# Designed miniproteins, single chains, continued (5), part 74

Each design is a single chain, and the fold is of that chain. pLDDT is the mean over its residues in the fold that is shown.

## One batch from the design tools (miniprotein)

Design m18561
Fold by ESMFold2-Fast:
Structure m18561 (fold): chain A 103 residues (1-103)
Amino acid sequence: VEAARRKLEAMRARIQAMLAAETDPLKRRVLELALRVLDKALEILSIATDEKTIEEVMRIAEEAYEYALLAVESTDVRTIVGAALALIGLLLDLERLLEELKS
């Protein structure tokens, strides 16, 4: 858990740095969505005790980080919008998982 949390906090810090440097409004929205996914992943890691849940959360967090990088590096609006939609899907997956864990 501690190693996973540290890796996730490092990814979050990198996205925050990218957001601070980004001037494109659409890309800033994608970075903000990625931060929301990482924040939700950190919340789940604070209560998750089983390895399978931790692995699933880390996989989703890593996908979110990759979509953030793809959006920042892209010049294609369709690719940037696609990344935003993927991030919304990942956020919903994590919110469902969190509700199941709190039940």
Scores: mean pLDDT 85

Design m18562
Fold by ESMFold2-Fast:
Formats: structure tokens, C-alpha cells, sequence
Structure m18562 (fold): chain A 88 residues (1-88)
């Protein structure tokens, strides 16, 4: 679906940004990143979103990357992805 594709695209963008900062991350943050990437590859979007939310809480994913990823979507898709990432 368009919604699932939008969630996957945003999660992938945020994980790519986190991966670029992997060398500056703690071992716990690196483990969260690895788990999030594995969940996304397995199609477990809910687990991937929960782990990405934790990486954002820890400050390893910059908020400008989050806003840019959401801004690339239509308003309806951006609202859906925002709720998927932050409300559940």
C-alpha cells in the first residue's frame, strides 16, 4: 500500500542517517540500530518504528532529518507516518 511504502521509506531514511553516525554511537545505540535494520528487512514495521523512536529519543537521529523525510511526503502520508512513528 502507499501507506506501508511511505512508512518503509521514512524508516529507511532515518536508519541510513543513524548508520552514518554509527562510529559515534554507544554499544547500546549500535545494538538498537542493528535490531531496527533487521526488523525493517523482516517487514516488522511496528518493531522497526519503536526502535527508531528510541534512537530519536537518544538523539542519534537529528530532528531535521525526521522533518525532511516527512516533508517529502503528501500531507496525508506524512500524517499517517507521523502517527505510526510517534503515537504507537
Amino acid sequence: SDREAAVRRVLQTLLDAARQRRAQMSPEEQALLDQAEAALQAGDLETAASLVRELMRRGVIPMDVVFDALSSLSDDLALYVHRFLFVK
Scores: mean pLDDT 86

Design m18563
Fold by ESMFold2-Fast:
Structure m18563 (fold): chain A 64 residues (1-64)
Amino acid sequence: LSLETLRELGRIADEASANLSPEALTRFHAEVERLMGEAERRGWSEDELVERVRRLADRMIAES
């Protein structure tokens, strides 16, 4: 992953940390690791990975 992508993923993680309970944050981290593994297996672009992580965070925050 590029430094720019890592920085963007870090910003999304910070937003999730600010808005999710500890239990939801644990699930968020597990789902992000799953998405990263799927991105590597399926050959997703870094932009696609960032977009999917952003959608995950938005969904979980909305469900909070």
Scores: mean pLDDT 84

Design m18564
Fold by ESMFold2-Fast:
Structure m18564 (fold): chain A 68 residues (1-68)
Amino acid sequence: MLASEEQLEAAFALLAPLLSPEQRARLREVVDRMREAIAAGDEAAAREYEHEMLGILGEAFRAQRAAA
C-alpha cells in the first residue's frame, strides 16, 4: 500500500485534537517511520507501523467514547 505524504499529514491533523500529547507524539513517529519503510520497500516494517497506528487510533476512539 502506498499512502501519500499529504494523506498521512491530513489524517494526523484531523486526529491530533482527539489525541493526548503522548499519543500524538507516537502517531507522528509511526507516520514518519511508515513513510521511511514504504520508501525503502520494507513491507514488513510498513505493516508493523500500520498496525501500531491503528492501535493508537483505537485507543483514542475508546477514550472518546468514555468522554462522550
Scores: mean pLDDT 73

Design m18565
Fold by ESMFold2-Fast:
Structure m18565 (fold): chain A 66 residues (1-66)
Amino acid sequence: SEELLEKVDRLLTRALLEGKITPEQVNEIGKLVKEGKFDEAIAKVRELLPDDQELIDTLEELKKQS
């Protein structure tokens, strides 16, 4: 849903502001999500932000809706 996409953007922005991820990595993950490549997006998040369970759960929920 659009609401879940907005939530992903918000959570990625939070990680960026916390210094856990770079702008290039935010753009890469965001592009994968918008292209429907949810498995690749989840894999990237698990490697870059392994402790961000809220972001991982949001991406998994978004995948279920695809």
Scores: mean pLDDT 86

Design m18566
Fold by ESMFold2-Fast:
Structure m18566 (fold): chain A 68 residues (1-68)
Amino acid sequence: SMEELKKEIEKILEDLRKKIQADPSKARKYLLEAGVQIHELTSRAKNYELLGDAVVKMNAILEEQKKK
């Protein structure tokens, strides 16, 4: 369902944020891994709106890290 898909994406984004905070030097690797997982989930569901929303949130996490 859409609610289950949203929960899975939210977990991936939370894990991404935690991983980048723990090791900012690997931010690029963690972003690529999260992006692949989200793309697979949204492609199976044919829900590109959630993919677009997730990309915006991933970019926000990266920008937060750069402002230090």
Scores: mean pLDDT 81

Design m18567
Fold by ESMFold2-Fast:
Structure m18567 (fold): chain A 70 residues (1-70)
Amino acid sequence: SQTFLDMLSALTSVVGNKFPIEKLFEIAEEAARLIENGKSDEEIKQWLVKQGLSEDEAEEVVKTYKLLSK
């Protein structure tokens, strides 16, 4: 989906050096599902932090995703 591709791009740009590619794909796929199910930006950020991102990294991922998804 476009949501998956935009989220994967956002994740790779912010935390691409912190996680193996397989983990980035897993996070992007699940984050895309959360977005498509109408979860708020705050809920997505909180979920990303639970995946191992810092709060600042999660905020930057959501901001980057929003720029790409327009």
Scores: mean pLDDT 87

Design m18568
Fold by ESMFold2-Fast:
Formats: C-alpha cells, structure tokens, sequence
Structure m18568 (fold): chain A 93 residues (1-93)
C-alpha cells in the first residue's frame, strides 16, 4: 500500500506536469513545453529510477513521449496535443 500510494502520487504529479505542457502547447510555447518535460518531468521520475513499477509505466509512456518530442521540435500543435492525450490516458489507467 505504501508503494501503491507513492505510484499514485507520482501519476498525479505527472498529470499536473502534462496539464502545464498542454497549456504551453495550446499557447504556441513549444520551448516551454519541452523545458517542462526535460526539467520537471525528469525531476519527478529521478527518485523512482530503480522502481520496477515505475520502469514499466515509463516503457508504456516511451512511444507517446518520443512522438511528443518530435511534435514539439516540428511546432506541430495537433500532434503534440495528441501525444499529451495518449500519455494522460496511460496515467489515468
């Protein structure tokens, strides 16, 4: 239950970061969206680097995260929002 509570807290933190990424993308602020992922997203995950349940979650997020990175570099709002929606769905179970 302690490990389950930690995983739920991590999911909530990642969803909050994705909400800010979505808002940045909708505003055309692609560089801010990228900084949120590489800064705050990485910082949220760092304490859990050796947790097998977190590693399994990251494996599921890998594809959408790669597509999000490509969309942000291309300044493709629709593709970026689609990738964010995929990640949100994974985090909501």
Amino acid sequence: SARQAALEALKERLLAILARVRAAVEAGRFEEAHRLITGEGTAALAPHADDPEVLALLRRLEGPLERLGEALRARDREAALAAVAEMEAILRE
Scores: mean pLDDT 87

Design m18569
Fold by ESMFold2-Fast:
Structure m18569 (fold): chain A 74 residues (1-74)
Amino acid sequence: MEVEKLLEEFEKLVKEIYLKIFGLPKEKAEELAQQAREELKKAYEEGKLTPEEIREHIKRLKESIEKHEKALAE
């Protein structure tokens, strides 16, 4: 389903941020990414978040990664 794909993408991006930006160990990054996904899923299931808001969160995570990669290149 669409929402499950968004949650999977969100989890992958959060994990990449913790690994690449914060330099956390893989195990800790995976743990925090899974927790973030679960919290986002619960908010969606409780009607507190729309799929559009989840897409906006994904967009901001991608922008954060891009900004970090650009800073490393400069």
Scores: mean pLDDT 81

Design m18570
Fold by ESMFold2-Fast:
Structure m18570 (fold): chain A 90 residues (1-90)
Amino acid sequence: DRISVLERFKSTISQPNVTRRQALEAALEFARRASSGVLKANIGLLVNSPALSDEEKARIASVGKGLFGDEFKRRLIEVISELLGIEPVY
C-alpha cells in the first residue's frame, strides 16, 4: 500500500534521534515502493533531515531538479543506494 509506505517513511524520518543509515534505508524503501509523484512530493523530508550532511542533502535535492516520473524515481534510488554503499535494486 502506497499510503503505508509513506506513513512508515514519515514515522522514521521524524524521529529526533534518527541515524543516517535509518533515514537512508527508510528513504530507499519509500523510493522503491511509492509512485514517482508521492516520492517527489515527500522527499523534502529526507533533504531536511538532521541525520544527513549538507553535502548529502544537496546531492539528494539536486535529483529533483529537471527529472520527473520514473527517471526521477530511478535516479533517486541510485543516489540513495550509493550513499548507503550498496548496489541499486529497483
Scores: mean pLDDT 82

Design m18571
Fold by ESMFold2-Fast:
Formats: C-alpha cells, structure tokens, sequence
Structure m18571 (fold): chain A 74 residues (1-74)
C-alpha cells in the first residue's frame, strides 16, 4: 500500500515497516523471514535518509521491532 500523503519521514518509515509485517503475515512467512525482510527494508530507508538524528531514531525503531520478532520466534 502507498504511504500516507504529507507523512513525516519517520511516519513514512513506520508505515513501510508496518507494511512488511502485514504482508509477511498475510503471505504466511515465518517470523525469521519477516525479520529478514524488515531489516532489508529498514536498511534501504536508513541509507536514503540524510538527517543523522533521524537515521539514529530509525535504527533504534528497527532494533526494537527486530527484538520483538526474535522474542516471538524464540
């Protein structure tokens, strides 16, 4: 699904991560496969961001979401 119009870069990032989770669950992917896709999408978005503060926040969000998926898989 397309990102909401007028969304901040952080809101856009969260929307992309939410879509990875939703699409992965709908496709019947394992939590490990969802985590791998989430990491890939997050890394691409972070690489395109020029604000170092926002990059740090995006990394922290990614790490938290990955930790929650890992805890659910364990």
Amino acid sequence: APVPEGASPLTRFLWRMSNVLREGEAAGLSLEEIAARLREVADEAIAQETDPVLRAVMRAVMDRELAELEARAA
Scores: mean pLDDT 78

Design m18572
Fold by ESMFold2-Fast:
Structure m18572 (fold): chain A 116 residues (1-116)
Amino acid sequence: SAEDKLILENALETLANIFGDTHPLELFSKYPTKKERKQLIKIVDKLLQLSIISDEDREILLDAQKMIKAGAPYGSLLPLILVVAQLAKKLGIPVPKSLKNLVTFAKSLVNGYEKK
């Protein structure tokens, strides 16, 4: 829907502004500011209202909200970035170039945990 597109576009813009161009080696040494945590909580609240989210997506978003409130490092929020990128792909929304490297890195970590 048009509303779901706006929610995802706003989420991608917020994520690009906070996490864009972050080097993978810095992911666990960088922490969101209080202002950035407030912005991240707002986008997660909106993402939870999307009609297209799965139960798995919902669990990841709720877990991300807990981690944001706890002041977790950037790397702990990679699953949030991956969920937003996957939802954007489903709605034909382009992922910002600054996030593409982080999305690729997040996918490599998820695939590493699933390969047994």
Scores: mean pLDDT 82

Design m18573
Fold by ESMFold2-Fast:
Structure m18573 (fold): chain A 72 residues (1-72)
Amino acid sequence: MLEELIEKLVEKGQEKAEEFAKSDLPKEEQVRKLLEEAVEEIKKELGEEAGEKARELVKLMEEGNKKNREEL
C-alpha cells in the first residue's frame, strides 16, 4: 500500500539522515544520498516493485508541490 511505502521511506530516510548528519558531506549531497539509499533499501527489503513505487511517489510529490505553487 502507498501509505506503507511512504512510512518505510521515511523510516529508512530518518535512519540514514542521522548517519549523514554526523558526516561532513554538504547538505545537498546528504539529501541526494539519503533519498537514493532509502529507495534502494526499500527495493532490497520489500522488492523491486515496492522500490519503483516509492521512487514514483517521491517524483509525484515533487511534481505535485511544484504544480500547486504554479497554479496558485
Scores: mean pLDDT 67

Design m18574
Fold by ESMFold2-Fast:
Structure m18574 (fold): chain A 89 residues (1-89)
Amino acid sequence: GEREEILREIERLKEEIERLRREALELMRQTDDLDVINRIIALLLIGIGTLIDAELLVKKGEYEKALEVLKKGLKIMKEGLEEVKKKLE
């Protein structure tokens, strides 16, 4: 049903955020640029905050809001990591 489909999408987006968090940590190990490191730390904090907020919304049964939070956090992380990658080239 619709709820089962939403829960599968929530798990998929959580896994994608965790993947981007691992990429962020790896990029942080590859640079000594403090401005880049600070940007990566900010993205890591956005990632963990997004996952915590989504988990709390799921516990409250607010699945559609959890999806919106995850999609927004994922977009910020994707765009931020692409900017970090460009600075490291």
Scores: mean pLDDT 88

Design m18575
Fold by ESMFold2-Fast:
Structure m18575 (fold): chain A 58 residues (1-58)
Amino acid sequence: VPRVRLTVRDAAGRVLAEVVVPATPEAVAEATRALMEEAARAAGVAPEELTVDLEPVP
C-alpha cells in the first residue's frame, strides 16, 4: 500500500508533528485525528488553528 506523510502545522506554519501512514482513507482519517489532538494539546491551541498537509512518501 502506498504511504503518505501527514504534517501538522500551526497558524505560523511551524511543524508540530509528523507521521507516515498507509494512504488509505481509514488510516489517514484516524492518524489525522490522533495527530491533531496530540499537537493541539501539546501546543495549547484549538484544533481549528492547526492545518494538516499530506505528501506522498518517495
Scores: mean pLDDT 79

Design m18576
Fold by ESMFold2-Fast:
Structure m18576 (fold): chain A 80 residues (1-80)
Amino acid sequence: AVAAANALNNQGIALLNQKQYDAAIALYKQALALYTAALGPNHPLTATALNNLGTALALAKQFDAAAAYYAQALALKKAA
């Protein structure tokens, strides 16, 4: 459900503000899975979820993982 994915993204933002990066990453991964299940892998909201996960990973200093998710988001935007 898109509403559940939106709620998880909002909770992730709150956790990032508190520097709880691992918890935020876990919520963003759940949100990504829900967007993908509800809307498919090629939807703009799925691309947004990939970008949000990339940002959380970058803040956690997991730069290789962040780059991979950003690249996936860009590829989806180009394919649409």
Scores: mean pLDDT 81

Design m18577
Fold by ESMFold2-Fast:
Structure m18577 (fold): chain A 72 residues (1-72)
Amino acid sequence: DEELRERALAFTRAVNRLAEKHGVSGVKATAAQMLAFALLVDGASDEEIARAMAEVLGITPEEVRREYERVR
């Protein structure tokens, strides 16, 4: 529960920072956040979530993982 909440907040922060850095639209940023939350609830790994978010944001999974680790 607490771990899931911490992960959700970290992915939300990562998406917001990456979207701002890369000039990603609010629609795509929101879609990435919603997808991350859905995958978290479905029991996906951080690696799976990072790949899915990277695809929506148009960046690399490695960059998403770095930002996630930075804000966690």
Scores: mean pLDDT 83

Design m18578
Fold by ESMFold2-Fast:
Structure m18578 (fold): chain A 94 residues (1-94)
Amino acid sequence: SQQLLLQELEERLEAAVERAREALERFGDSSPAVRAAAEELLRTVERLRDFLLYLGLNSTKIEDGEKALAEFQALLEELRRAERRLEEEVARVE
């Protein structure tokens, strides 16, 4: 259901923030690449949260719904790329 997907998304966003903060604590000062990747992930999480708040996920207009879905899917792909980049950069320095 949509509610379960939203709960799973919020848990994923929270986990992403924790991973980024841990990476910054461990490698932020020694690896510019890890720092950049972690900061990108944090910005992507913030943009996703801002987007969800903006929409309230209760758009009643079909045009708004189609546009919102496309923008949401684009942000989810940016999140996936940012998570992957951080994982790769951390693995490179561990």
Scores: mean pLDDT 80

Design m18579
Fold by ESMFold2-Fast:
Structure m18579 (fold): chain A 70 residues (1-70)
Amino acid sequence: MLTPEQKEGAKAAVEELGKKYGLSEEQIKELQDLIDQDKGGEAARKLAELAGISEEEAERVLVRGVIDAT
């Protein structure tokens, strides 16, 4: 389970990458909601599908956001 600070870092990383890859505000919010629900794996898979990147790359983005917030 992520701390609130780590969840904020992961959500910030999703917003930044989502904007870069042209995700809608609604899609970004859905990914952030998954992070708040401790569904990081589902968030990574959905981010990968929406952004057109690998699941592994999406997981790295979320993990980097968590590390940067700690």
Scores: mean pLDDT 80

Design m18580
Fold by ESMFold2-Fast:
Structure m18580 (fold): chain A 68 residues (1-68)
Amino acid sequence: DDVLQQVLRLADWLDAHGRLTADNFRAGLEASGVVSPDLRDRLAQLVAQSPSLEQLHQGLRQLFQQQS
């Protein structure tokens, strides 16, 4: 899934720079244009609900599996 890979890369990049927040993630997704506004909001909320990068990765993969 190309979209999932781009979303995971954005999360990893933001985390590497100490900038992994819901607002920064939402802004990055908006700038990339790879997800719909509704999905962008759900993904940003998931960042806010995830205490670690590992839990965020698990949540992102689950969300994309449920999308189909």
Scores: mean pLDDT 80

Design m18581
Fold by ESMFold2-Fast:
Structure m18581 (fold): chain A 73 residues (1-73)
Amino acid sequence: SDEDQKLEEKIKELEREIEELERQLEELEEEIERNKDGDPRKQAVLESARAILRGAISFLKELIKRYKEKLKK
């Protein structure tokens, strides 16, 4: 149906958003590793940013799961 097509398009949009966030997370994790024995305050800021990105990715993955469940019902 047209409603299913709109939902599929929304899923694609969210999947692209997750890909962008996962790329940012990879870059951030590389920066954390490079600064492992560096400034503890900088390390804390990077760790906080990682937690935020992980949370955002998890939230979007849950949204995709719910949209996919709606497509099957």
Scores: mean pLDDT 86

Design m18582
Fold by ESMFold2-Fast:
Structure m18582 (fold): chain A 94 residues (1-94)
Amino acid sequence: SVEEELRVLLRIAAAELEEAAARSTDPELKAVLQEARDLFLRLYEDPSLAPEVIARLRAMAAELRATGDPEFERLAASLESLVATLERLVARRE
């Protein structure tokens, strides 16, 4: 089901972000990864937060791209891909 696909995506995304945060030695990057993870976990608990979570993740990706740092740009691209997948799954629930 779409709901099961969404739950699997959110769980995997949160786990990947947690692992990336654990590997990061940059405290700013670590904080961003932890915030993104927490947003996915909040969405897993409360699907009504989808518009707010998507908006925040998009804003984070734009901020990361604006830094010009290659590591932050790669994270921005990953967040954009996750947001696109999330939007497709959320749209299919309507």
Scores: mean pLDDT 79

Design m18583
Fold by ESMFold2-Fast:
Structure m18583 (fold): chain A 93 residues (1-93)
Amino acid sequence: MLSKYAERILEKIVEYGKEKGASEENIEAAVEVFKKLVERTKDWPEDDQLELLELFYMSVKELFDTRPEASPEELKERLEESIDSAIEALKDR
């Protein structure tokens, strides 16, 4: 189950990928990583989770713009690296 805010970001990811002519496989890869990110951060304070999800959306846009020929696996790896960096920056522990 996704919050309304997470669902809206998910819609934006799909819309942006379609607008930029990303493959269906790459759009699905970004969606899968997004859903895993939502699940991974479900116990976070809401504001921190929302900030991270917005940073993820920015990373997706940049990859669709700069690496249109990336494989789904490359896209997942790069998004995962961006997430790990953002989590380290936001996580107080």
Scores: mean pLDDT 80

Design m18584
Fold by ESMFold2-Fast:
Structure m18584 (fold): chain A 61 residues (1-61)
Amino acid sequence: SSDEKIAEMEAWLAEHEAELSAAALAYFRHLIDQARRYRASVESLDRVREVMEALLAAERA
């Protein structure tokens, strides 16, 4: 469900908090808040998660 996806994204963000810039953290927290507020679809949440994973990978490289 979308609520479960949002909870997973919040947990992922908390897990990787130290690896993300302050700007990236603020941006992703904002995206999660927007998704929760506007009842984003599972498809939209999956795409947001892909962007978050890609940014983390880029910061690690």
Scores: mean pLDDT 78

Design m18585
Fold by ESMFold2-Fast:
Structure m18585 (fold): chain A 97 residues (1-97)
Amino acid sequence: EELELVEEAVKIASKSDEAINDFIQTLDDLVEKLGNTPEVRLLRSVLGALIAAYKNKASKEVIDKLREMLRETLARLSPEVREALVQALKDFLEKYK
């Protein structure tokens, strides 16, 4: 469920420079709110890489590898970080979807 929500948000964000900038701002706001921990840094890094891959129309192999890294990252999130991410993604999607 969280993986599907993230993938939907990343695909929407990749459609325009305005949406990608707002998505990156959403991730930076999460880092500020939750603290610059290794967990939050890894999440931001993987999400940033995935949106760049979609924007640049990377190969299926590259996207599939990043999706697997994202799945592993999401599975290891603390409940607090997971809840904050889900809320931020829902707020982002409400604006752009």
Scores: mean pLDDT 80

Design m18586
Fold by ESMFold2-Fast:
Structure m18586 (fold): chain A 82 residues (1-82)
Amino acid sequence: MTPELKKELEEYLRKKKKLSDEVIKELLSNENVESALAILELALEKGFSQEELAKKLAEAANNGVDEFSKKLLELAEELKKK
């Protein structure tokens, strides 16, 4: 993950999702962040809208980091099915 993408992801989570700095730090420190970025890129390439992705991730984030990670894995599985 590039430093620029990490910075943009931090701002997105802080400004748009209203996550605390502690939650953002935990998300960015585990391997799920690299998976999350790969999933987001794949979703955009397959025609998912940024709005739909934001909605799904916001709902998961409000229920905690584990739910956010689970939602990203669900999205990855949906994308694999073509």
Scores: mean pLDDT 58

Design m18587
Fold by ESMFold2-Fast:
Structure m18587 (fold): chain A 71 residues (1-71)
Amino acid sequence: GAMARAAEAAAIKAEGDAKVSELTQKRNEYIGKGLAGDEETRKEWFKKAEEYSKQADDVRAETAARLAELA
């Protein structure tokens, strides 16, 4: 029924939001390391941050696709 679909959608959204939050925190951690670090390692830290940002975008897309399947 509609209530079961709403509960499932809420669970999918909560799981996706939690993963995005974790990846965003990792991104911000590596940005912080890049800003505090030396010039030689700064580029590598920012590259790591960009990788986590991309992973967060992928999780958002996957979550949206899963929610669309319930519609």
Scores: mean pLDDT 84

Design m18588
Fold by ESMFold2-Fast:
Structure m18588 (fold): chain A 66 residues (1-66)
Amino acid sequence: SLEERIAEIVGEDKAKEVLEAVRKGTSIDEMSKKFGISKEKVKKIIELEIEHGVKVLEAAVKKVFA
């Protein structure tokens, strides 16, 4: 799951809260300060959320137009 992939970066204890912050549109600077993680790690988490969203959309399109 996306939460499990985020847990690999920030740890299981923080994964859900970090994911919720990304979905709320929290800035890279604010996330870095709030969770004590590098801006590079925040960027990677945002990229994972985007990749997950694209993959879900591709699966939905393939199911409807197959």
Scores: mean pLDDT 77

Design m18589
Fold by ESMFold2-Fast:
Structure m18589 (fold): chain A 86 residues (1-86)
Amino acid sequence: ALSPEERQAQIAALQREIARLEGELEKARAEGDAELAEAYQRAIDYARQALDALQAGDVAKFRQYSLEAVGARFRAMALRVERELA
């Protein structure tokens, strides 16, 4: 079990991450890049599922969705880098 302070810190970190990803999603949409927008949306969806699991005290699901969010974010970042190098 996490302390109340540790849980609050993890929740705040996930909320900041989601806000950052939402900003990148808006940029991708403004550029008309549907593939990049979909990649960021998937990362946001997994991060929200991780946040929900953490708030519910489901550590196993939190771990699973956090790993999925990292993978989805890595794909979005790789696509963004490919766009910038093109």
Scores: mean pLDDT 86

Design m18590
Fold by ESMFold2-Fast:
Structure m18590 (fold): chain A 75 residues (1-75)
Amino acid sequence: MLKVKVEIKGKIVEVELKGVSEEEAQVAVAAAMEAEYEGKDVAEEVYKAVKEVTSEEKAEAIKKEVEKALKEAEE
């Protein structure tokens, strides 16, 4: 279990990634920060970046955890 903190829209959100390597987590965090900076869809850009270093099913699971963390951070 890996917990990663990402700053999105001025809020620090904690994303829990199960069965993810440190490299996969770093790619996800970098993609999330870049997407936030450029005003892109954070979850979609994380999915695209992580898909290059892991399986499609695992990338989709990571995308869902990011979407969940973003929704929880809004309220």
Scores: mean pLDDT 74

Design m18591
Fold by ESMFold2-Fast:
Order: structure tokens, then sequence, then C-alpha cells
Structure m18591 (fold): chain A 92 residues (1-92)
């Protein structure tokens, strides 16, 4: 299970970095840079989800259930980022 938790933690670290850069760009009025960093955060979530899905066939039933919960949360976060990106693109 270390691989699953390592993927989740690394994904979270990268998403946090991209979101921080997006906020900094937005505060400076650089909406194009803010949108680009949010897109990178979304791509990181999508890649993390894909890597977890690739691990699913190698996991036991309990760990598959845990992995599915992470996938569900990642899908929700991806949707929220898509909505935020669309909102910012309309406001520039």
Amino acid sequence: MKKLEELVLEGLRQVTEHVKKAVEAYEKGDYDAAIEHLKKAKETLEETKKQIEELLPTLNEEDQAKAQKYIDKLEQAIKELEELIKKLEKEK
C-alpha cells in the first residue's frame, strides 16, 4: 500500500504547488498565468487518478476500496478545478 499512499501524497504536493502559483499570478492580475497553473493542477490530479487506477488490479479488496475512495475524491477535485478554470476564462 505504500505505492498508493506515495502517489496520493506526491500528487497532493504537486497540486498544492500549482495552486499556490495560480493564486500568486491571480493576485498580480496575471489571469493567463493563473489559468495555466490551474490547468497544470488539474492535469496532476488526472495523472494521479490514472496511476491509482493502474494499481487497482494489484490490490486486495480492502485496498481497492480505499483506492476507489481516492479516485472519487480526485474526480470531484478535477470537476471543481474545471469549473474554476471556465469561470476565470469568462472573466478575462
Scores: mean pLDDT 83

Design m18592
Fold by ESMFold2-Fast:
Parts: C-alpha cells; structure tokens; sequence
Structure m18592 (fold): chain A 80 residues (1-80)
C-alpha cells in the first residue's frame, strides 16, 4: 500500500540520516533521529515488545551502532 511504502521510505531515510551523523561523530543528532524513529515504531505498533525493549536498551546505553543494525532488521521485516 502507499502508506506502507511511505512509512518504509521515511524510516529508511531516518536510519540513513542517523548513520551519516554517527559517521561524522555527531552522536547527539544521531541519537535524536533514532529516538524519533523508535517513538514512531512503538506508537504505530510496528515492533514487538521484545524488539522495543532491545531498541530502548541500545539507545539508553548510547550503542547507536547496535540500535541502527536492529532498526535495519525491523525495517526489512516491515518491508517483507
């Protein structure tokens, strides 16, 4: 559907933006983008409680690389 495509495109864009900030060492901007993506996925029930907990743990621990990898797995699952 057009909604699913728009959601997927927006999430992919957000994760790519976060990766770009992280590569530049801008951890605060990367974290802000990833936190917004997390809030969106949780609010719209795109993640399981287990996935949400694991994402939040990565974000709380500032493991932004771990968070990005899990976001990519979640997006791939939504896209399927």
Amino acid sequence: SSMDKTVIDQLKGAIKLAETYLKKGDYDKALTVLQAAYDFLVANNYVTPEEAKKLQQYLDNKDLKGAIELFKEIIKKIES
Scores: mean pLDDT 84

Design m18593
Fold by ESMFold2-Fast:
Structure m18593 (fold): chain A 65 residues (1-65)
Amino acid sequence: DTVEDKARVIATAELYLEDLEKTERDKMSPALREAFEKQRSEIEKERKTIPKEVYDKAREELLKG
């Protein structure tokens, strides 16, 4: 429950950053790049607290929805 909710939130943020990297990577302002790197670091930190199976499931469910 709680871990699955956390996985969904973090997976949503990761997918958002992946979309930004795909569409705007080379066009990001310095401020946006700093925010991007900071958020990526926080996602990696949070992802380490979530079991891989739970995180992968949340990510797949978001991609299907």
Scores: mean pLDDT 77

Design m18594
Fold by ESMFold2-Fast:
Structure m18594 (fold): chain A 76 residues (1-76)
Amino acid sequence: MMEELIEELEKLSEEEAEKLLEERIKKVGLSEEAKKAAYLFLGVVQDKSRPLEAKLAAFEYLKKVAGEEFEKFLKA
């Protein structure tokens, strides 16, 4: 699940990945802190110089900040 989302976002162009993230944020109604964490996660995943460990750490941070909203975000 976590690895699948990272792989999906890595396959998309920067513009497509930003659009997908924005649509999920709007659909779920993430808190402002969770939105910031989601955009940080996207930036790390789209940065080709970043190792997988950094991408996983950003995902875990998003999960921690989003809490209960995180499952709705993944299902959106």
Scores: mean pLDDT 75

Design m18595
Fold by ESMFold2-Fast:
Structure m18595 (fold): chain A 100 residues (1-100)
Amino acid sequence: SLSEEQTQQLLKELENLQSTAEENGLKEAAELLSKAKNALESGDYLEAAKHLYEAGEVFKENGLYNEAAKAYELTAKIYEALGDKKGVARAKLLAAEARE
C-alpha cells in the first residue's frame, strides 16, 4: 500500500497535471484527473489508476506527450502499490512511448 508521504506526493503531481489540463482547455482531462484525485484520497487505487490512464490518453490525443507520460508514470506507481506487475509494465511502456 502507499504511505501517507507517497499519497501526498502523488496528489501533488496529479494537481499539477490538472492545472496543466485546465490551462490548455482540456476539460475532459481535468475532470478525469479530479476523479483520480478523489479515488486516491478514498483509497480506491483501481479507480485512480483507471482515471489517470484515461487522462493520459486525452493528453496524448491532444499532443501533450510530456503530460501523457507523467499520467502513465503515476498510473504505474499506483499499480506498484497494488502489486500488479503487468499493469506497471504496460504503464511504463506507454510513458516511454509518449516521450519518443
Scores: mean pLDDT 88

Design m18596
Fold by ESMFold2-Fast:
Structure m18596 (fold): chain A 75 residues (1-75)
Amino acid sequence: IKEAQENLIELVGESLESQKLFFESNPELVEALKKLGVEVDGVLDEKTVKALIEILELKSTSPVAIARALARFGQ
């Protein structure tokens, strides 16, 4: 979880502004998170990261695996 969170923050950006922009740019992810009962406050907290692993079906938390899953989901 912590490794996945760190890798996601590295891809998205460490600032709250970057994290909020990421969710605004990925409305399909926000919708999927809401369907799992996760409140989306625009921050990559532990609960949100756990739900993202589930939604993106991540078998690896490497930056490359996360980037590919995000690209596929946004298509």
Scores: mean pLDDT 70

